# Designed miniproteins, single chains, continued (5): the designs that were tried, part 32

Each design is a single chain, and the fold is of that chain. pLDDT is the mean over its residues in the fold that is shown.

## One batch from the design tools (miniprotein)

Design m17089
Fold by ESMFold2-Fast:
Structure m17089 (fold): chain A 80 residues (1-80)
Amino acid sequence: SNAKKVRELMAAAAEAARKAEETAPEAEEWTEERKAALENQKKVADIIYSLDPDFEAEFAESETIEEATERLAKFIEELE
C-alpha cells in the first residue's frame, strides 16, 4: 500500500527531526537537520498528491513546517 510507504517515510522523517531536537543543536547543525526534514516532507507530499488530489489543496494552505507536518499526519491517519 502506498499509504504504508508514506507512513514509513513520515516516521523516518519524524525520528530524524526528533533526534536533531534532542541533541540540543547548534544553530547551523540544527538548520541543516530542519532543512533535511522539510525536503523529506516535500518528497512525501509529492507521493500523497498522487494518492489524493484533495490533500494538495489542504497542504498548499500550510505556510509553516509545523502546519504542514500536522496536516500530513492527519491525512496519513485518515488513510488507515
Scores: mean pLDDT 58

Design m17090
Fold by ESMFold2-Fast:
Structure m17090 (fold): chain A 78 residues (1-78)
Amino acid sequence: MVEEGKKLAEEAKKHIIEGFKALSKGDLETAKKHYQKALQYEKKMLQLMSKASPDDQQQMLKAVGEQQKEVQKAYEEV
């Protein structure tokens, strides 16, 4: 469960970063598709967390925090 949550967070991060890259090139259609995919992965992760133990939820939240820092760094580099 925790590993699946980490994988979902990683996939969401990848799509957000690719969306930023597409947006910086003026490719709004590609950016939109990537952001929609990121939202789908976030929804799946929230559903997974609702079934997880408190300890597993804490580990997943930590992974999300780490991914958010990487997304912020990527945004600042664009």
Scores: mean pLDDT 78

Design m17091
Fold by ESMFold2-Fast:
Parts: structure tokens; sequence; C-alpha cells
Structure m17091 (fold): chain A 65 residues (1-65)
């Protein structure tokens, strides 16, 4: 996965987090924040498998919003 794709996914997660908070959906906001944190840790570790799993989790959460 390219660095550009990962940055785009982090921006999508940040937007979804803010939108969830605006709707007072604190459960969705927490789940998105957790997934974003996992992606950030995976990027720092340069673990491609962990990055892909974190992106998949974010995508799943975004589809449920």
Amino acid sequence: MSEEEVVKKLKEAAKAFQESLARKDTQSAREILEAGTELNKAMLAKDQDAIEKAVERIDELLKKL
C-alpha cells in the first residue's frame, strides 16, 4: 500500500471521527479513533500486514456509518 493511500485513509478516519462526535455517536467515534491509532502504530513499525489490517478495519467502520 502506498504512503499516499495510507494518508488518505487517515484523513477519511479523522473526518468520520469528527462527524461521529457532531452526531453525539461516541461509540463510533471511539471505534474510529482506536482503528486510527492501530494504523499509526503499524506505520511507525513499517509493518505492511498490520497497516493493511488497520485500513480494512477503518473501511469496515466507515461502511457502517
Scores: mean pLDDT 80

Design m17092
Fold by ESMFold2-Fast:
Structure m17092 (fold): chain A 78 residues (1-78)
Amino acid sequence: SAALKEELDELAEKIRSGELEPGPHLLAGLSFVTLDDIVNKDVESPTTQLGKGGIEKFLGRELSDEEFFYLVKKLLGL
């Protein structure tokens, strides 16, 4: 989990610095997620499911719920 969080931190920093282009899938994914989804870790909400799907398409892999909320918080500066 520590190494995986370090990987997600590095990825988030590259996106925020502009070293990595977010593309349409990541931008769409981030646009769906609400603050209530993040605060409550609501994995069943349609906005979380759509957001997670977009971010997973950007990454080319599935995320755990913990990884998803961790990455979204980092990208949004929360």
Scores: mean pLDDT 80

Design m17093
Fold by ESMFold2-Fast:
Structure m17093 (fold): chain A 80 residues (1-80)
Amino acid sequence: SKKEKVEELLSRVNEAATKLDEENVERTDELIKLGQEAKNLAMELLDKIDAGEEVPEEKIEELEKLAEEFEKKAKELLEK
């Protein structure tokens, strides 16, 4: 379902953020912004789904791109 996809993408961002926190890696301003944008979009989409509103596939694709970019940049920071 769209809800499961949004929850999975949010979980991926949270997992990457947790790894940074566990390794005591400081986030860049860009990564902080990406994380906030991903979280805000995910929460907006989940709120709409829970309200019974239709969510465009394009918005889920936007969230996927944000999650992938966050994961990539987090990995780069973890690799030093």
Scores: mean pLDDT 84

Design m17094
Fold by ESMFold2-Fast:
Structure m17094 (fold): chain A 80 residues (1-80)
Amino acid sequence: SLKDEFEDFLARLDDMSADEARDRLLTLLRKYLSSHPGWSQEEIDAAIAELDRSLRDLSREEMHETARSVLTGLLDELDA
């Protein structure tokens, strides 16, 4: 399940490089957005591209903090 993928990502996050964590986060967010009605493919592509640009220059520590925050929020929404 998507929840299992988010939990697995959180468990492995500290072992990931900034690039690995960013790529994994973008992949999982694309899956999350694609599961929701109301998002077009164009809107998903635009949102992921914008997020990729915003995350590109983050350090490993900043990337881990960002991924942890996002995943925690998404897991909370999935548990609601």
Scores: mean pLDDT 82

Design m17095
Fold by ESMFold2-Fast:
Structure m17095 (fold): chain A 87 residues (1-87)
Amino acid sequence: SALEKELEELKKALEELEEIKNSEELLLQMLADIQSLSPVYQPVVDAGKKAIAEGKSPKEVLDIILETLEKLLEEQKEEYKKKLEEE
């Protein structure tokens, strides 16, 4: 539940940044910060860096980051539901 809440809060923060941030340098800094939080965010960092390397716009990179976070949140919710059914 703590990790699920953290992922949800991070996703919301990044959604707000979609409206405000439009710089590749800022996106790279954000990916470094996200990576420093937990190894669980490695797929997000990898997806973002790959998109930047492929020449995607800052908006497209941010969209990819948000999609990857959404998938991680869904995986955490499924694990939590399974634990509740066993208890």
Scores: mean pLDDT 72

Design m17096
Fold by ESMFold2-Fast:
Structure m17096 (fold): chain A 107 residues (1-107)
Amino acid sequence: SHMMHKVTIGISPSSNPEWLKEGEKKTEEVKKEKGHDEGYVVATGNSYEQLKSVFDISNLGPAKVTVVSVGPKSYSDDMSRSLSMLAKETGRNTGSKIEVTTESRYV
């Protein structure tokens, strides 16, 4: 029997470290809303290569993951396509062992 990991990963703009505090708050809120066991926040840019590192989660085994962009609307909107693609790629590459959903919280 494998326990399924349930994780919320918040992402916030790396260009403004002050956003990490709001990222932590919103990540915890989403973690509670989803009933997830774990949550953490990372500062990152919005390029595909920078976002790809957030999805290096193959070691989780079977997991439900929610990735939440926390920041200004422009930050979240600019990365939404890359996040959607990375979520689908993670599901495909793990044979659906890891299911990733993406959400935005504007600040």
Scores: mean pLDDT 78

Design m17097
Fold by ESMFold2-Fast:
Structure m17097 (fold): chain A 74 residues (1-74)
Amino acid sequence: MEEELEEKLRLAREYGELARKKKEQGDAISYTGYTLRAIGYAEDAARLASKLGDEERRQRAYEEAGLPSNAPPR
């Protein structure tokens, strides 16, 4: 679980960075695709962190994806 959490955090960061670069390049299609992937990985990481009681990594998951720390409830 810990390794899975760190993998999801890494993927959220990587796809978030790819999305930002594509936005700067004017590639709206790739930007949207990478943003959705980053959000998906951030949500997975936040879910795993919550299960571990790790509020710091839960907040970090959304930050890694380039999203605000205040995640919507679900």
Scores: mean pLDDT 75

Design m17098
Fold by ESMFold2-Fast:
Structure m17098 (fold): chain A 83 residues (1-83)
Amino acid sequence: MKITEAEFEADLSTPENTRKFLELVLRAAREGKTPEELIEEMKKHLKPGTKVKVTLDHAAGKARVEAEDPASGVTLEMELEEA
């Protein structure tokens, strides 16, 4: 099983940015992308802002996201799975 973890920053302040972030994370999980490839792709589409930790389970096609809002200090945890 390939489980990989990536820590980076992504601007999640808008619904459009959040959608793009989630699409890239799920694509990385499904296509077996490395953490480095995910980070590089994110940098092309999203500015830094929110600290995020992404865990990719390539065998299951699942991802876990932990995001910390620097303004409020609130941490959001979310599990993502494609049908």
Scores: mean pLDDT 75

Design m17099
Fold by ESMFold2-Fast:
Structure m17099 (fold): chain A 62 residues (1-62)
Amino acid sequence: SFAEQALKAFQESLPAAIEAAKLAGNIGLVGVYAAEGMYMMLVEGKSLEEAREILLEKAKKL
């Protein structure tokens, strides 16, 4: 189902989201970044590596 695909993409983006939240200095952003990673992978068709690079760049700008 779409829900299963979304949960899987969310979980797959968690390591990148944790890395980005640490760079941003706010671990509370893990959920937000994981959701953004999920969206990039599931909706925008980006790879996990592309999503990670974008999340890290966003975190550095905060």
Scores: mean pLDDT 84

Design m17100
Fold by ESMFold2-Fast:
Structure m17100 (fold): chain A 81 residues (1-81)
Amino acid sequence: DKPAKVKATLTVHEVRSPARTEEYEFEVTLENAEKFYRDLAGRVGAEGGTLEIEVIDGSPEVKELMEKGKERANEVAAARL
């Protein structure tokens, strides 16, 4: 896959805190995208939050890799349940 740099924003809501927004930058490959979604989904589940991902800087190929990574993360989760 063709790597590219992407910035993603994560919003997490905590029971006692206002919403938190965090920014991430990484080189996007299918493997990195899958791991990114898996790690964030686990964290959001633990914190009882809402996940919102926005690609700030990226080519159409980066967006496609992010979508495929998300699909693979969901497929692995579904295979366990």
Scores: mean pLDDT 64

Design m17101
Fold by ESMFold2-Fast:
Structure m17101 (fold): chain A 82 residues (1-82)
Amino acid sequence: MNLYEDLKAGKLTLEEFKKRRGQLGIERVKAGITKDVEESLRLLGEEYGIPEDEIRAALKDPEASQKLTERILKELDEVLKS
């Protein structure tokens, strides 16, 4: 799923993008990966180049979620320009 492309195309608002990105992380944790939470957070960080601690904070705090979303958007924009 390419939420960033939808956001850039104006098909998704920034608030909807933040909610869906945060929900995907929460859904992975709730899906019973609790025993491997740190590993799952590391994989998400690796995929988007985001620090594990920032992803963990985003799962608990809407403001941290916004900061994480901005980091993901910046990293994806750099990759797409290559």
Scores: mean pLDDT 57

Design m17102
Fold by ESMFold2-Fast:
Order: C-alpha cells, then sequence, then structure tokens
Structure m17102 (fold): chain A 63 residues (1-63)
C-alpha cells in the first residue's frame, strides 16, 4: 500500500540521517589520529545526507 511505501521511505530517511550523524561524530574523533579516515568519514556523512534528503522528498511526494 501507499502507506507502507511511505513508512519504508521514512525508515530509510531516518537510517541515513543516523548514519550521517555517526560518520560526523567519528570524523571528529579520528581527526587527530588518522586524517585519511576522518576525510573518508566526512565523505560518508555527505553521501548519507544526500540519500536521506532524497528519501524524505520521495516520502513527502507520496503524501
Amino acid sequence: STQQQIQQLQQKYQGYQQAAKTNEQNAKIFAKQDERMAENLQLGKDGSQKLAQQYQQQAQQLQ
């Protein structure tokens, strides 16, 4: 159903939002110890944020 599709998109949105926050926090932790790891975590954050925005927009369009 449309309601189930909206719920799945919202769950994906929440999952990628959480992944972005985790990657951001880890990037700050690794910034002093491993610059390459910190940079990779920042790229992961940016990617997760973009996916979260995409799924949120799709969910809103179905409502």
Scores: mean pLDDT 85

Design m17103
Fold by ESMFold2-Fast:
Structure m17103 (fold): chain A 92 residues (1-92)
Amino acid sequence: SGSERARRFLIEAVRRALELQRRGMSKEEAEKRLKELLEEALKNGENTDELKLEMLALELATLPVELQEELLEALEAGEEALEELERRLLAE
């Protein structure tokens, strides 16, 4: 299903974001890299799944580690856990 494909994509993105932070990437470094990739993609007209995944991982790496870990847990637990996390985040 489309939701299962999207869920796997998001899991990969969060895992990459957590790995980048474990390697010492700061929020500022992630924002800079994201901007550079976005400018390059716009200039070249590139829009691959690999590029989207890399950009999403960098965007997620700008979030606190605790939110990244919570998002990964929710994604691995399934749709109900994701809906609960979304409700909690939207209430804040």
Scores: mean pLDDT 78

Design m17104
Fold by ESMFold2-Fast:
Structure m17104 (fold): chain A 60 residues (1-60)
Amino acid sequence: SAEELLKRGKELAERVAEAFKVDESTKQSLIDTFERAIAAGDFAMAENMIRALEQMLELA
């Protein structure tokens, strides 16, 4: 669901920001982009972003 995707995306963005020492503005931009994708109904983009963030965490 959109709610589940949004929750997962925000959680992953926070974890990636902590793992890679990403600044707050960059983290917020990532979250804003993810929220906009979901609001637009672009669930394919949202799922691709989740997959990319999960892969980044595996490399951390």
Scores: mean pLDDT 82

Design m17105
Fold by ESMFold2-Fast:
Structure m17105 (fold): chain A 103 residues (1-103)
Amino acid sequence: SLSKATNEELKKAMEILEKNGILKILGIEETPDSITFDAYDNVLKKYLKITITKDGSLTIEVYDKENKLIGVYTKESKDEEKQNYALSFEEALKLLIEELRKK
């Protein structure tokens, strides 16, 4: 689903999540094949590194306040909480991008 998303659509979707107080965007890094967002999740109260690749893969690296990696969340995660978080995040981005495309 995210495989058809442009970096501009992903940035706009993330900006909507920030405007709604869900997260704070701290940085954005782009390559030809991926976009990475550094963010603070106001709900989970964790620092995130969210990477979306051109093939639509979503990876969320979760960090504590000391910048220690505490988990990697993907839809392939064996941990149900990590899997559900990644799936919910992907679904939120997909819904926001679909709404942006109607404008």
Scores: mean pLDDT 86

Design m17106
Fold by ESMFold2-Fast:
Structure m17106 (fold): chain A 60 residues (1-60)
Amino acid sequence: SKAARLLELVRNRSATVEDLKELFGLKASDADLRRLLAELEANPDASVAEVERLLQRYAP
């Protein structure tokens, strides 16, 4: 799933706002995507279900 892939990138500290736009197709402002990335980085043990809920918040 997209959530599992994003978690892998976040745990490896390789996720970027540009990756969120290009790889995951999120239609949100740079500020919203930076907040999402910060929230994911603050919760490195987040479950796939938790990440899916976060992605739905920022998805079109």
Scores: mean pLDDT 73

Design m17107
Fold by ESMFold2-Fast:
Structure m17107 (fold): chain A 77 residues (1-77)
Amino acid sequence: SEKQLIEGLKHPSENVRFAAVLGLGELAKQGKLSDAGISALEEAARKDPSENVRLEARKVLEGLGVEDLKRAVEKVT
């Protein structure tokens, strides 16, 4: 579930955190990522000790920029 993926971003294992980013990225592609998932990815992109995890989170967020704009247009107005 998304909650488990968000928890996975806090895991001590770099492999688990990386897998969590990929899972959240897949939810993002499906248009199923929540605001909580976006916030968790932003934190991982800024603070994760692994450069690979940070880069992957940034890639997901860049893709989400398009979906977030689409969502904002539909929901605001």
Scores: mean pLDDT 76

Design m17108
Fold by ESMFold2-Fast:
Structure m17108 (fold): chain A 80 residues (1-80)
Amino acid sequence: MKKTIEELKKRIDELEKEVPNLSPEDAARVRQLIEEAREHLKKAEELSEKDGYQAAIHLFRATALLVEIEEIIRREKERK
């Protein structure tokens, strides 16, 4: 789990670099989703040693948010 959390954190950092290239509306939405994903990853890391099931739920939530962020970035690039 720790390795997966670190890999997702790196993926978020890479997606954040795309934010300046988005429209103001999409940039605001992506920043919100990045913050939510980071909060879920933090909770997953905190719970990983205490409650593996809850940690897995937060990890799944973070992954779903990353998919949404990537979809927003993809659609923005297709519009331009």
Scores: mean pLDDT 82

Design m17109
Fold by ESMFold2-Fast:
Structure m17109 (fold): chain A 79 residues (1-79)
Amino acid sequence: ATEVYVLLVTTPEDRGLRLVSTDGAEAEFGRPPYRTYRLRHLDAAALAALRRGEAYVLDKEGRAFVPNPELAALVRRRL
């Protein structure tokens, strides 16, 4: 799938990580409803964080992962 969420890993809280969308919407990590954001919704700061490996991408199943080279190339192409 080419639609992904962006998870910015902030300072960890006792409740764990929160999913923050590039449009400012938040959702608790591991709980629906998650919104699917296309890569075109990434702002410059979020994209820079992904390129540095400082952010995770969340798939439709809610699994967080660091972009592999293939996904990194897709992110670059979708800008």
Scores: mean pLDDT 43

Design m17110
Fold by ESMFold2-Fast:
Structure m17110 (fold): chain A 88 residues (1-88)
Amino acid sequence: SCVSGAFALLSGLSGLKQKYPNNPTLNKLIDQARTIALNIIDEGLTVVRKTQLVDLLSQIFVLSGEASNEEEALKDARLVVKYIFADC
């Protein structure tokens, strides 16, 4: 469900925040993604919210070093959003 996908995202974002506590720019992006996940729980999934999540997760993956470049980060962000909202 959209709600279960949003909870999965919140769990993943919490893990990243614990892994990188001393990166304020990264933590700001994580907090923005968290806000969108909470909006999805409250108001539902929209194309706009999906696009915002892909953009934020792409930036998070580049800045954290979880992706080696912007192209890989965008690919990974799209796959994550597609996977967590597959049953939505």
Scores: mean pLDDT 89

Design m17111
Fold by ESMFold2-Fast:
Structure m17111 (fold): chain A 96 residues (1-96)
Amino acid sequence: DPATQAFIDAEAEVTLLLIKAVIAENDANRYLKRGDKEKAIESYETAIKYYEQAIAVLDAALPHLTPEQRSHLEATRAQIEADLEKVKKKLEEVKK
């Protein structure tokens, strides 16, 4: 059904975006450890972009889902929001 297809498509796209976000955050942490603040900032900004894109994908999918599917993706969205805020806090600390 259309709701199940929308759920599957959103899960797949969000998973890929989260992998990209985590890779960028790990790159930022490695740059920071070696004292490269400029590259660390660029990589944290890249991670933020991918987390924000993942949230946008979820927000676009939510109106097309069943209540149970919506509950699952809303929980995923809350976790991504928490991870996004942690990365934003790290970025502000690096800029000091």
Scores: mean pLDDT 90

Design m17112
Fold by ESMFold2-Fast:
Parts: structure tokens; C-alpha cells; sequence
Structure m17112 (fold): chain A 68 residues (1-68)
């Protein structure tokens, strides 16, 4: 799986959690575990992609990235 494919899969999971009514805390925990399995290059791509997210979702993604 390429870095872009792993990022796309992570984003899809994030959307699925949100659609299922997961809390910001639950989403943060799930994203943090996913980001721990990623390389520094993949984490940099995830950070860049986060800039295009709505403010609430961007804050959660950036908090997860800052935790790894």
C-alpha cells in the first residue's frame, strides 16, 4: 500500500467513524493509533491533507498527528 493509499484509507475510516456518531475523543484515539503505524513521510502527507478539512475535523487530525 502506497503512502497516498494508506492516507486515503485512514480518511475513509475517519469519515465512517463520524457517520457512525463517534465522539471527537473516540475519533482522536482511533486516528492516533493509525498515525503510530505511519512513516514520517506519510505523517507529513496527512498533515498537509488536514489543511483542507473543516476546522473541527482539522483540529482532531492535527492533535492526533502531534501525539505521535
Amino acid sequence: MSAEERLAATYHEFQALRAAGASDEEILAALTERFRTMSEEELALARAAAEDLPPRDRAIVLAALDSV
Scores: mean pLDDT 79

Design m17113
Fold by ESMFold2-Fast:
Structure m17113 (fold): chain A 78 residues (1-78)
Amino acid sequence: MSSELADKTIRDAIKEAEKLVEESKSWSKEKQLAALKLAESLLETALRFGKENGASEEALKEAEEKIREIRKEIEELE
């Protein structure tokens, strides 16, 4: 039960982060940067929760990869 909840928490966070990133593409550079940093923070929080609650290696890897993608986008905008 806890590992299923941890995996779901990570998947839901990835979904929300992707939605925020996609919606931010039409915003100003400053607002897009703020949105990307918020998405990174959301995923970092979900990743920590997942690690503490026994999330699967697959879910953890997906979150870590999404964080790397968002960080790269932040660097490209700065």
Scores: mean pLDDT 84

Design m17114
Fold by ESMFold2-Fast:
Structure m17114 (fold): chain A 69 residues (1-69)
Amino acid sequence: MKQEIVDEATAKVRELIEKKGILSGKEQQEILDEVRERARAAGLSEAEIREVVTQVSVAIADLHLELLK
């Protein structure tokens, strides 16, 4: 369940970066807010929600670094 949420969010972020380039802080925050709500709806604990949000945040940073060569 946690990994599924991370994988789905990472795939969505990759698609957005491919279409739009570097995501704004607002776009990043909206993605992280959606991930948090998805994890909460799935019944994850606050600690697990924090882990999922952190993993997606790291994935966003890594994908942006790939654009910078």
Scores: mean pLDDT 80

Design m17115
Fold by ESMFold2-Fast:
Structure m17115 (fold): chain A 70 residues (1-70)
Amino acid sequence: SAQIEALRQEAKELVNEASRAYSEKDVDTLREKIEKLREIREQLEKLGDLESAATLDKVIEILEAGLEKL
């Protein structure tokens, strides 16, 4: 699905942006990127891409754990 492929690409870009925000200790930007990743995760789950949704759940968990240490 073109929609699923677009969401996967957007998620990849958001993960890269979140990683940059974490490295820069930019808490506000990191929170914003985590929220956007949650929205994409829900859209992927709704479209039936359960594997990508589960992968994003794990990535979000790691990013949230990192945020708590900042």
Scores: mean pLDDT 89

Design m17116
Fold by ESMFold2-Fast:
Order: structure tokens, then sequence, then C-alpha cells
Structure m17116 (fold): chain A 105 residues (1-105)
């Protein structure tokens, strides 16, 4: 269920942006897990860019393959859910990503 919703989000990334998204993943893999989680939090909170949520889903899926990212990303996503100023879409995406991370533990 959560895996299917994550794949649906990732499918919304335009083909022309896939190379840039792969470069972003490499950059996040080179920083601390805490810094990567903060960047993911910023993407999930971004209500102005329609590609931000699909990109966040891709990055969470790929980074979650390494256990060191699981807890920092989970904490960042929980902070998203505590932000009462965010639209429902951002919160629903954070909940989907949190459920996905539970399947990796």
Amino acid sequence: MAEEKVEELISEIPEEDKELVEEALKLLSSVSPEAAAEIIKKLVKNKYDPNALPIAAYLVKELSKDPKYLEPIEEALKEVLEDESLPEEQKETAEILLEYLKTKK
C-alpha cells in the first residue's frame, strides 16, 4: 500500500528532470544523514513547486535503502506533521513516506 503510493508520486517526475533528481540523490548521499533529512523536510514543506513532493518521495525511497537515513528522515517527516500551516497534500505525503519507512525497519 505505502510502496504503491510512493511509486505513484515518483511517476509524476518529468522524464527531463530524472537526471537532475539522480544528481540530487548523489549530493544528499555525500552530506550527513541529518542534513539530508532537513533537505527532504524542506521539499515536503514546499507548497509552491509541484515537483517537490514527487522528488521527496524518490529521495526517501533511495536513501531508505541505507539504514542510517531511516531515523533522521522519520524525525523530519514527524516535524512536517506538527506544522499546522501546511496544506493537507504536504501532510498526506509525509504520512505516506512515514508508513513507507516503517516497511524498511
Scores: mean pLDDT 83

Design m17117
Fold by ESMFold2-Fast:
Structure m17117 (fold): chain A 86 residues (1-86)
Amino acid sequence: SIDELFARLDALAAEVAAVERDFLAGKLSDAQLAAKVAALQAQYQALKAQFDALKPQMTPDQEFRANLLLMSISGGIFALERALAG
């Protein structure tokens, strides 16, 4: 459902933020960061596909909010990828 999509988007955003905090705290090795980034990317692609499938059933406001959340999540993942690349 659309409500489940938003719950999953919020959960993924929180997971990205947790990985960022652990990275900044020096708690993650390069191998651990790489594994977490791969998992976050896989979850992002799954939610993007779910969003695309639900998009015809969404209001314009719901679509706009989902796009903003997806952009925020992808931005966080890209920042972590850049940190991993050096």
Scores: mean pLDDT 89

Design m17118
Fold by ESMFold2-Fast:
Structure m17118 (fold): chain A 59 residues (1-59)
Amino acid sequence: SMEEEKKKRIETLKNAIKNSLNDAVKRSLQLQLYRIENGLTDEEFDELLEKIAEEEMKK
């Protein structure tokens, strides 16, 4: 089922995050995990990335 495929992808991403030694790669994988868990569309995910970039620039 689509739900089982989604669950397997989540587990794969969690394992990739655990094994990543690069903070930028880890952050990217965490954002992908958030997208899948929350069912974000491509447009919603792009808007999230833009907002994160704006918040990072304000620091």
Scores: mean pLDDT 79

Design m17119
Fold by ESMFold2-Fast:
Structure m17119 (fold): chain A 65 residues (1-65)
Amino acid sequence: HMEILDEVKIDKNKSLEEQLKQLEEFVDRAYEKAVELGLMTPEQAEEFKKIALENGKKYLEKKRK
């Protein structure tokens, strides 16, 4: 979902690493809540977090080109 990644771009003046940290913190909270509510397992949440971070990194690098 590119729209979610675009919100991370509010911090345009920050480095890629800082933006990725913000994205990680955001998805961390979202998936932690989902696990607490029993909507998914911690293992599933961890996989989704990794995918989101990888996609976020590539998206940010692509836009900077």
Scores: mean pLDDT 68

Design m17120
Fold by ESMFold2-Fast:
Structure m17120 (fold): chain A 62 residues (1-62)
Amino acid sequence: IKVIAEQVGLPVDKLSKAVEELKNGKSVEDVAKEFGYDVAGYAALILGKSVKPVLEMKAKDR
């Protein structure tokens, strides 16, 4: 997790906002639409939620 977080270099501010949206009950899919797949995926991971919905949505997207 720590190595992966450093490797992708995501902005902490955007990630924090995405985490709050997920805490407020927004779906990972809605957060991905607003902040992007990478930010939504890492926000879900930080909360101990599955990142699988983001990966599946991206795969089905096209």
Scores: mean pLDDT 70

Design m17121
Fold by ESMFold2-Fast:
Structure m17121 (fold): chain A 119 residues (1-119)
Amino acid sequence: DLLELLENINAGKKGAYLELFLKRYEISLLYAKGSGKDKVIAAILLSTLAIFLKEYEIAIKLSNEAITIAEKENLDPKYIAVAYKNRGLAQNYLGENEEAIVSFEKAIEIAQKIGDTDL
């Protein structure tokens, strides 16, 4: 279950990153063929993988796509918060410190509104 994988990654479980790498093909297919929630989950997971591979510009693109789809389709705000967190991490690694702060502040704002502390 890719949703469970996303939750395990956000919880910082060590095995989750290996599972992400092993499932990268399945996730890529879901991203290419999926829509709505499935495409958003796949884009977030691929942005996490891109950060691990130091492909920060790709991580930002995937995070922006996830935010846009999730907002447009009124999906669970939790996905928007996670996507902003990933965007902030990638921006921080690129030295885009002001942009990273904005992204992290958006993630925190959404997390506080939904009562989610696991971001």
Scores: mean pLDDT 87

Design m17122
Fold by ESMFold2-Fast:
Structure m17122 (fold): chain A 99 residues (1-99)
Amino acid sequence: SKELEEKIEEIRRLLETGLAKVEENVAAAKEAGKEEAGEGVVLLAELAELILELAEKGEELAKKGFEIWEEAAKEAEKTGKYTEALKKAVEKLKELLKK
């Protein structure tokens, strides 16, 4: 969606500020996932793309970002609303980090 594309642009800026902002946004996604999945789904999908970009620029940042994202994805999976999309993203990230 266009909204998702705009959010990805915002999350890309977090690449310049570091993982502290990524962790903050992941915490927000976990809270959203507890009540209503909509906003949390969008944020988790966008964070997956940010982590993929981090993998291209540095291993340590990508690994740490993935760990934070994976924890949020596990919480989201418990809601049962968007498991297939998250599972696909997890497999893609794991493939890139398998060195």
Scores: mean pLDDT 53

Design m17123
Fold by ESMFold2-Fast:
Structure m17123 (fold): chain A 118 residues (1-118)
Amino acid sequence: GSMATDDPALATIRAARRAAEKLGRPVGVGVSVETKEQADRAIAEMERAVAEGRLAIGVVYDLKTGEIRVVARPDVPDELVEELQAKAKEIFEKYKDDPFRVEAELQRLVAEAVRRLA
């Protein structure tokens, strides 16, 4: 059954924001989306989290278009953003038949990138 009122990507981003508040430092988050509307909503929530100092890096993968978008704090190097886009694409191509594995690997990728900034 599909839960028509749930936005899993938005829920994941909000959970990351709460984790950052408890940790007292910005975190990273990676999410997959199925529609442009979900992607636009996820990007807006990530941009707000960056502005609030709760997110250092966010990655959104559009499952329909294959488009990868990165939202990053201004002090994050462009080279790291490019590396994240390339690695996120590799993760999706490798695990395209397992959406849960894609999300888990994206979360790991972003968490490792945030550790490199600390």
Scores: mean pLDDT 79

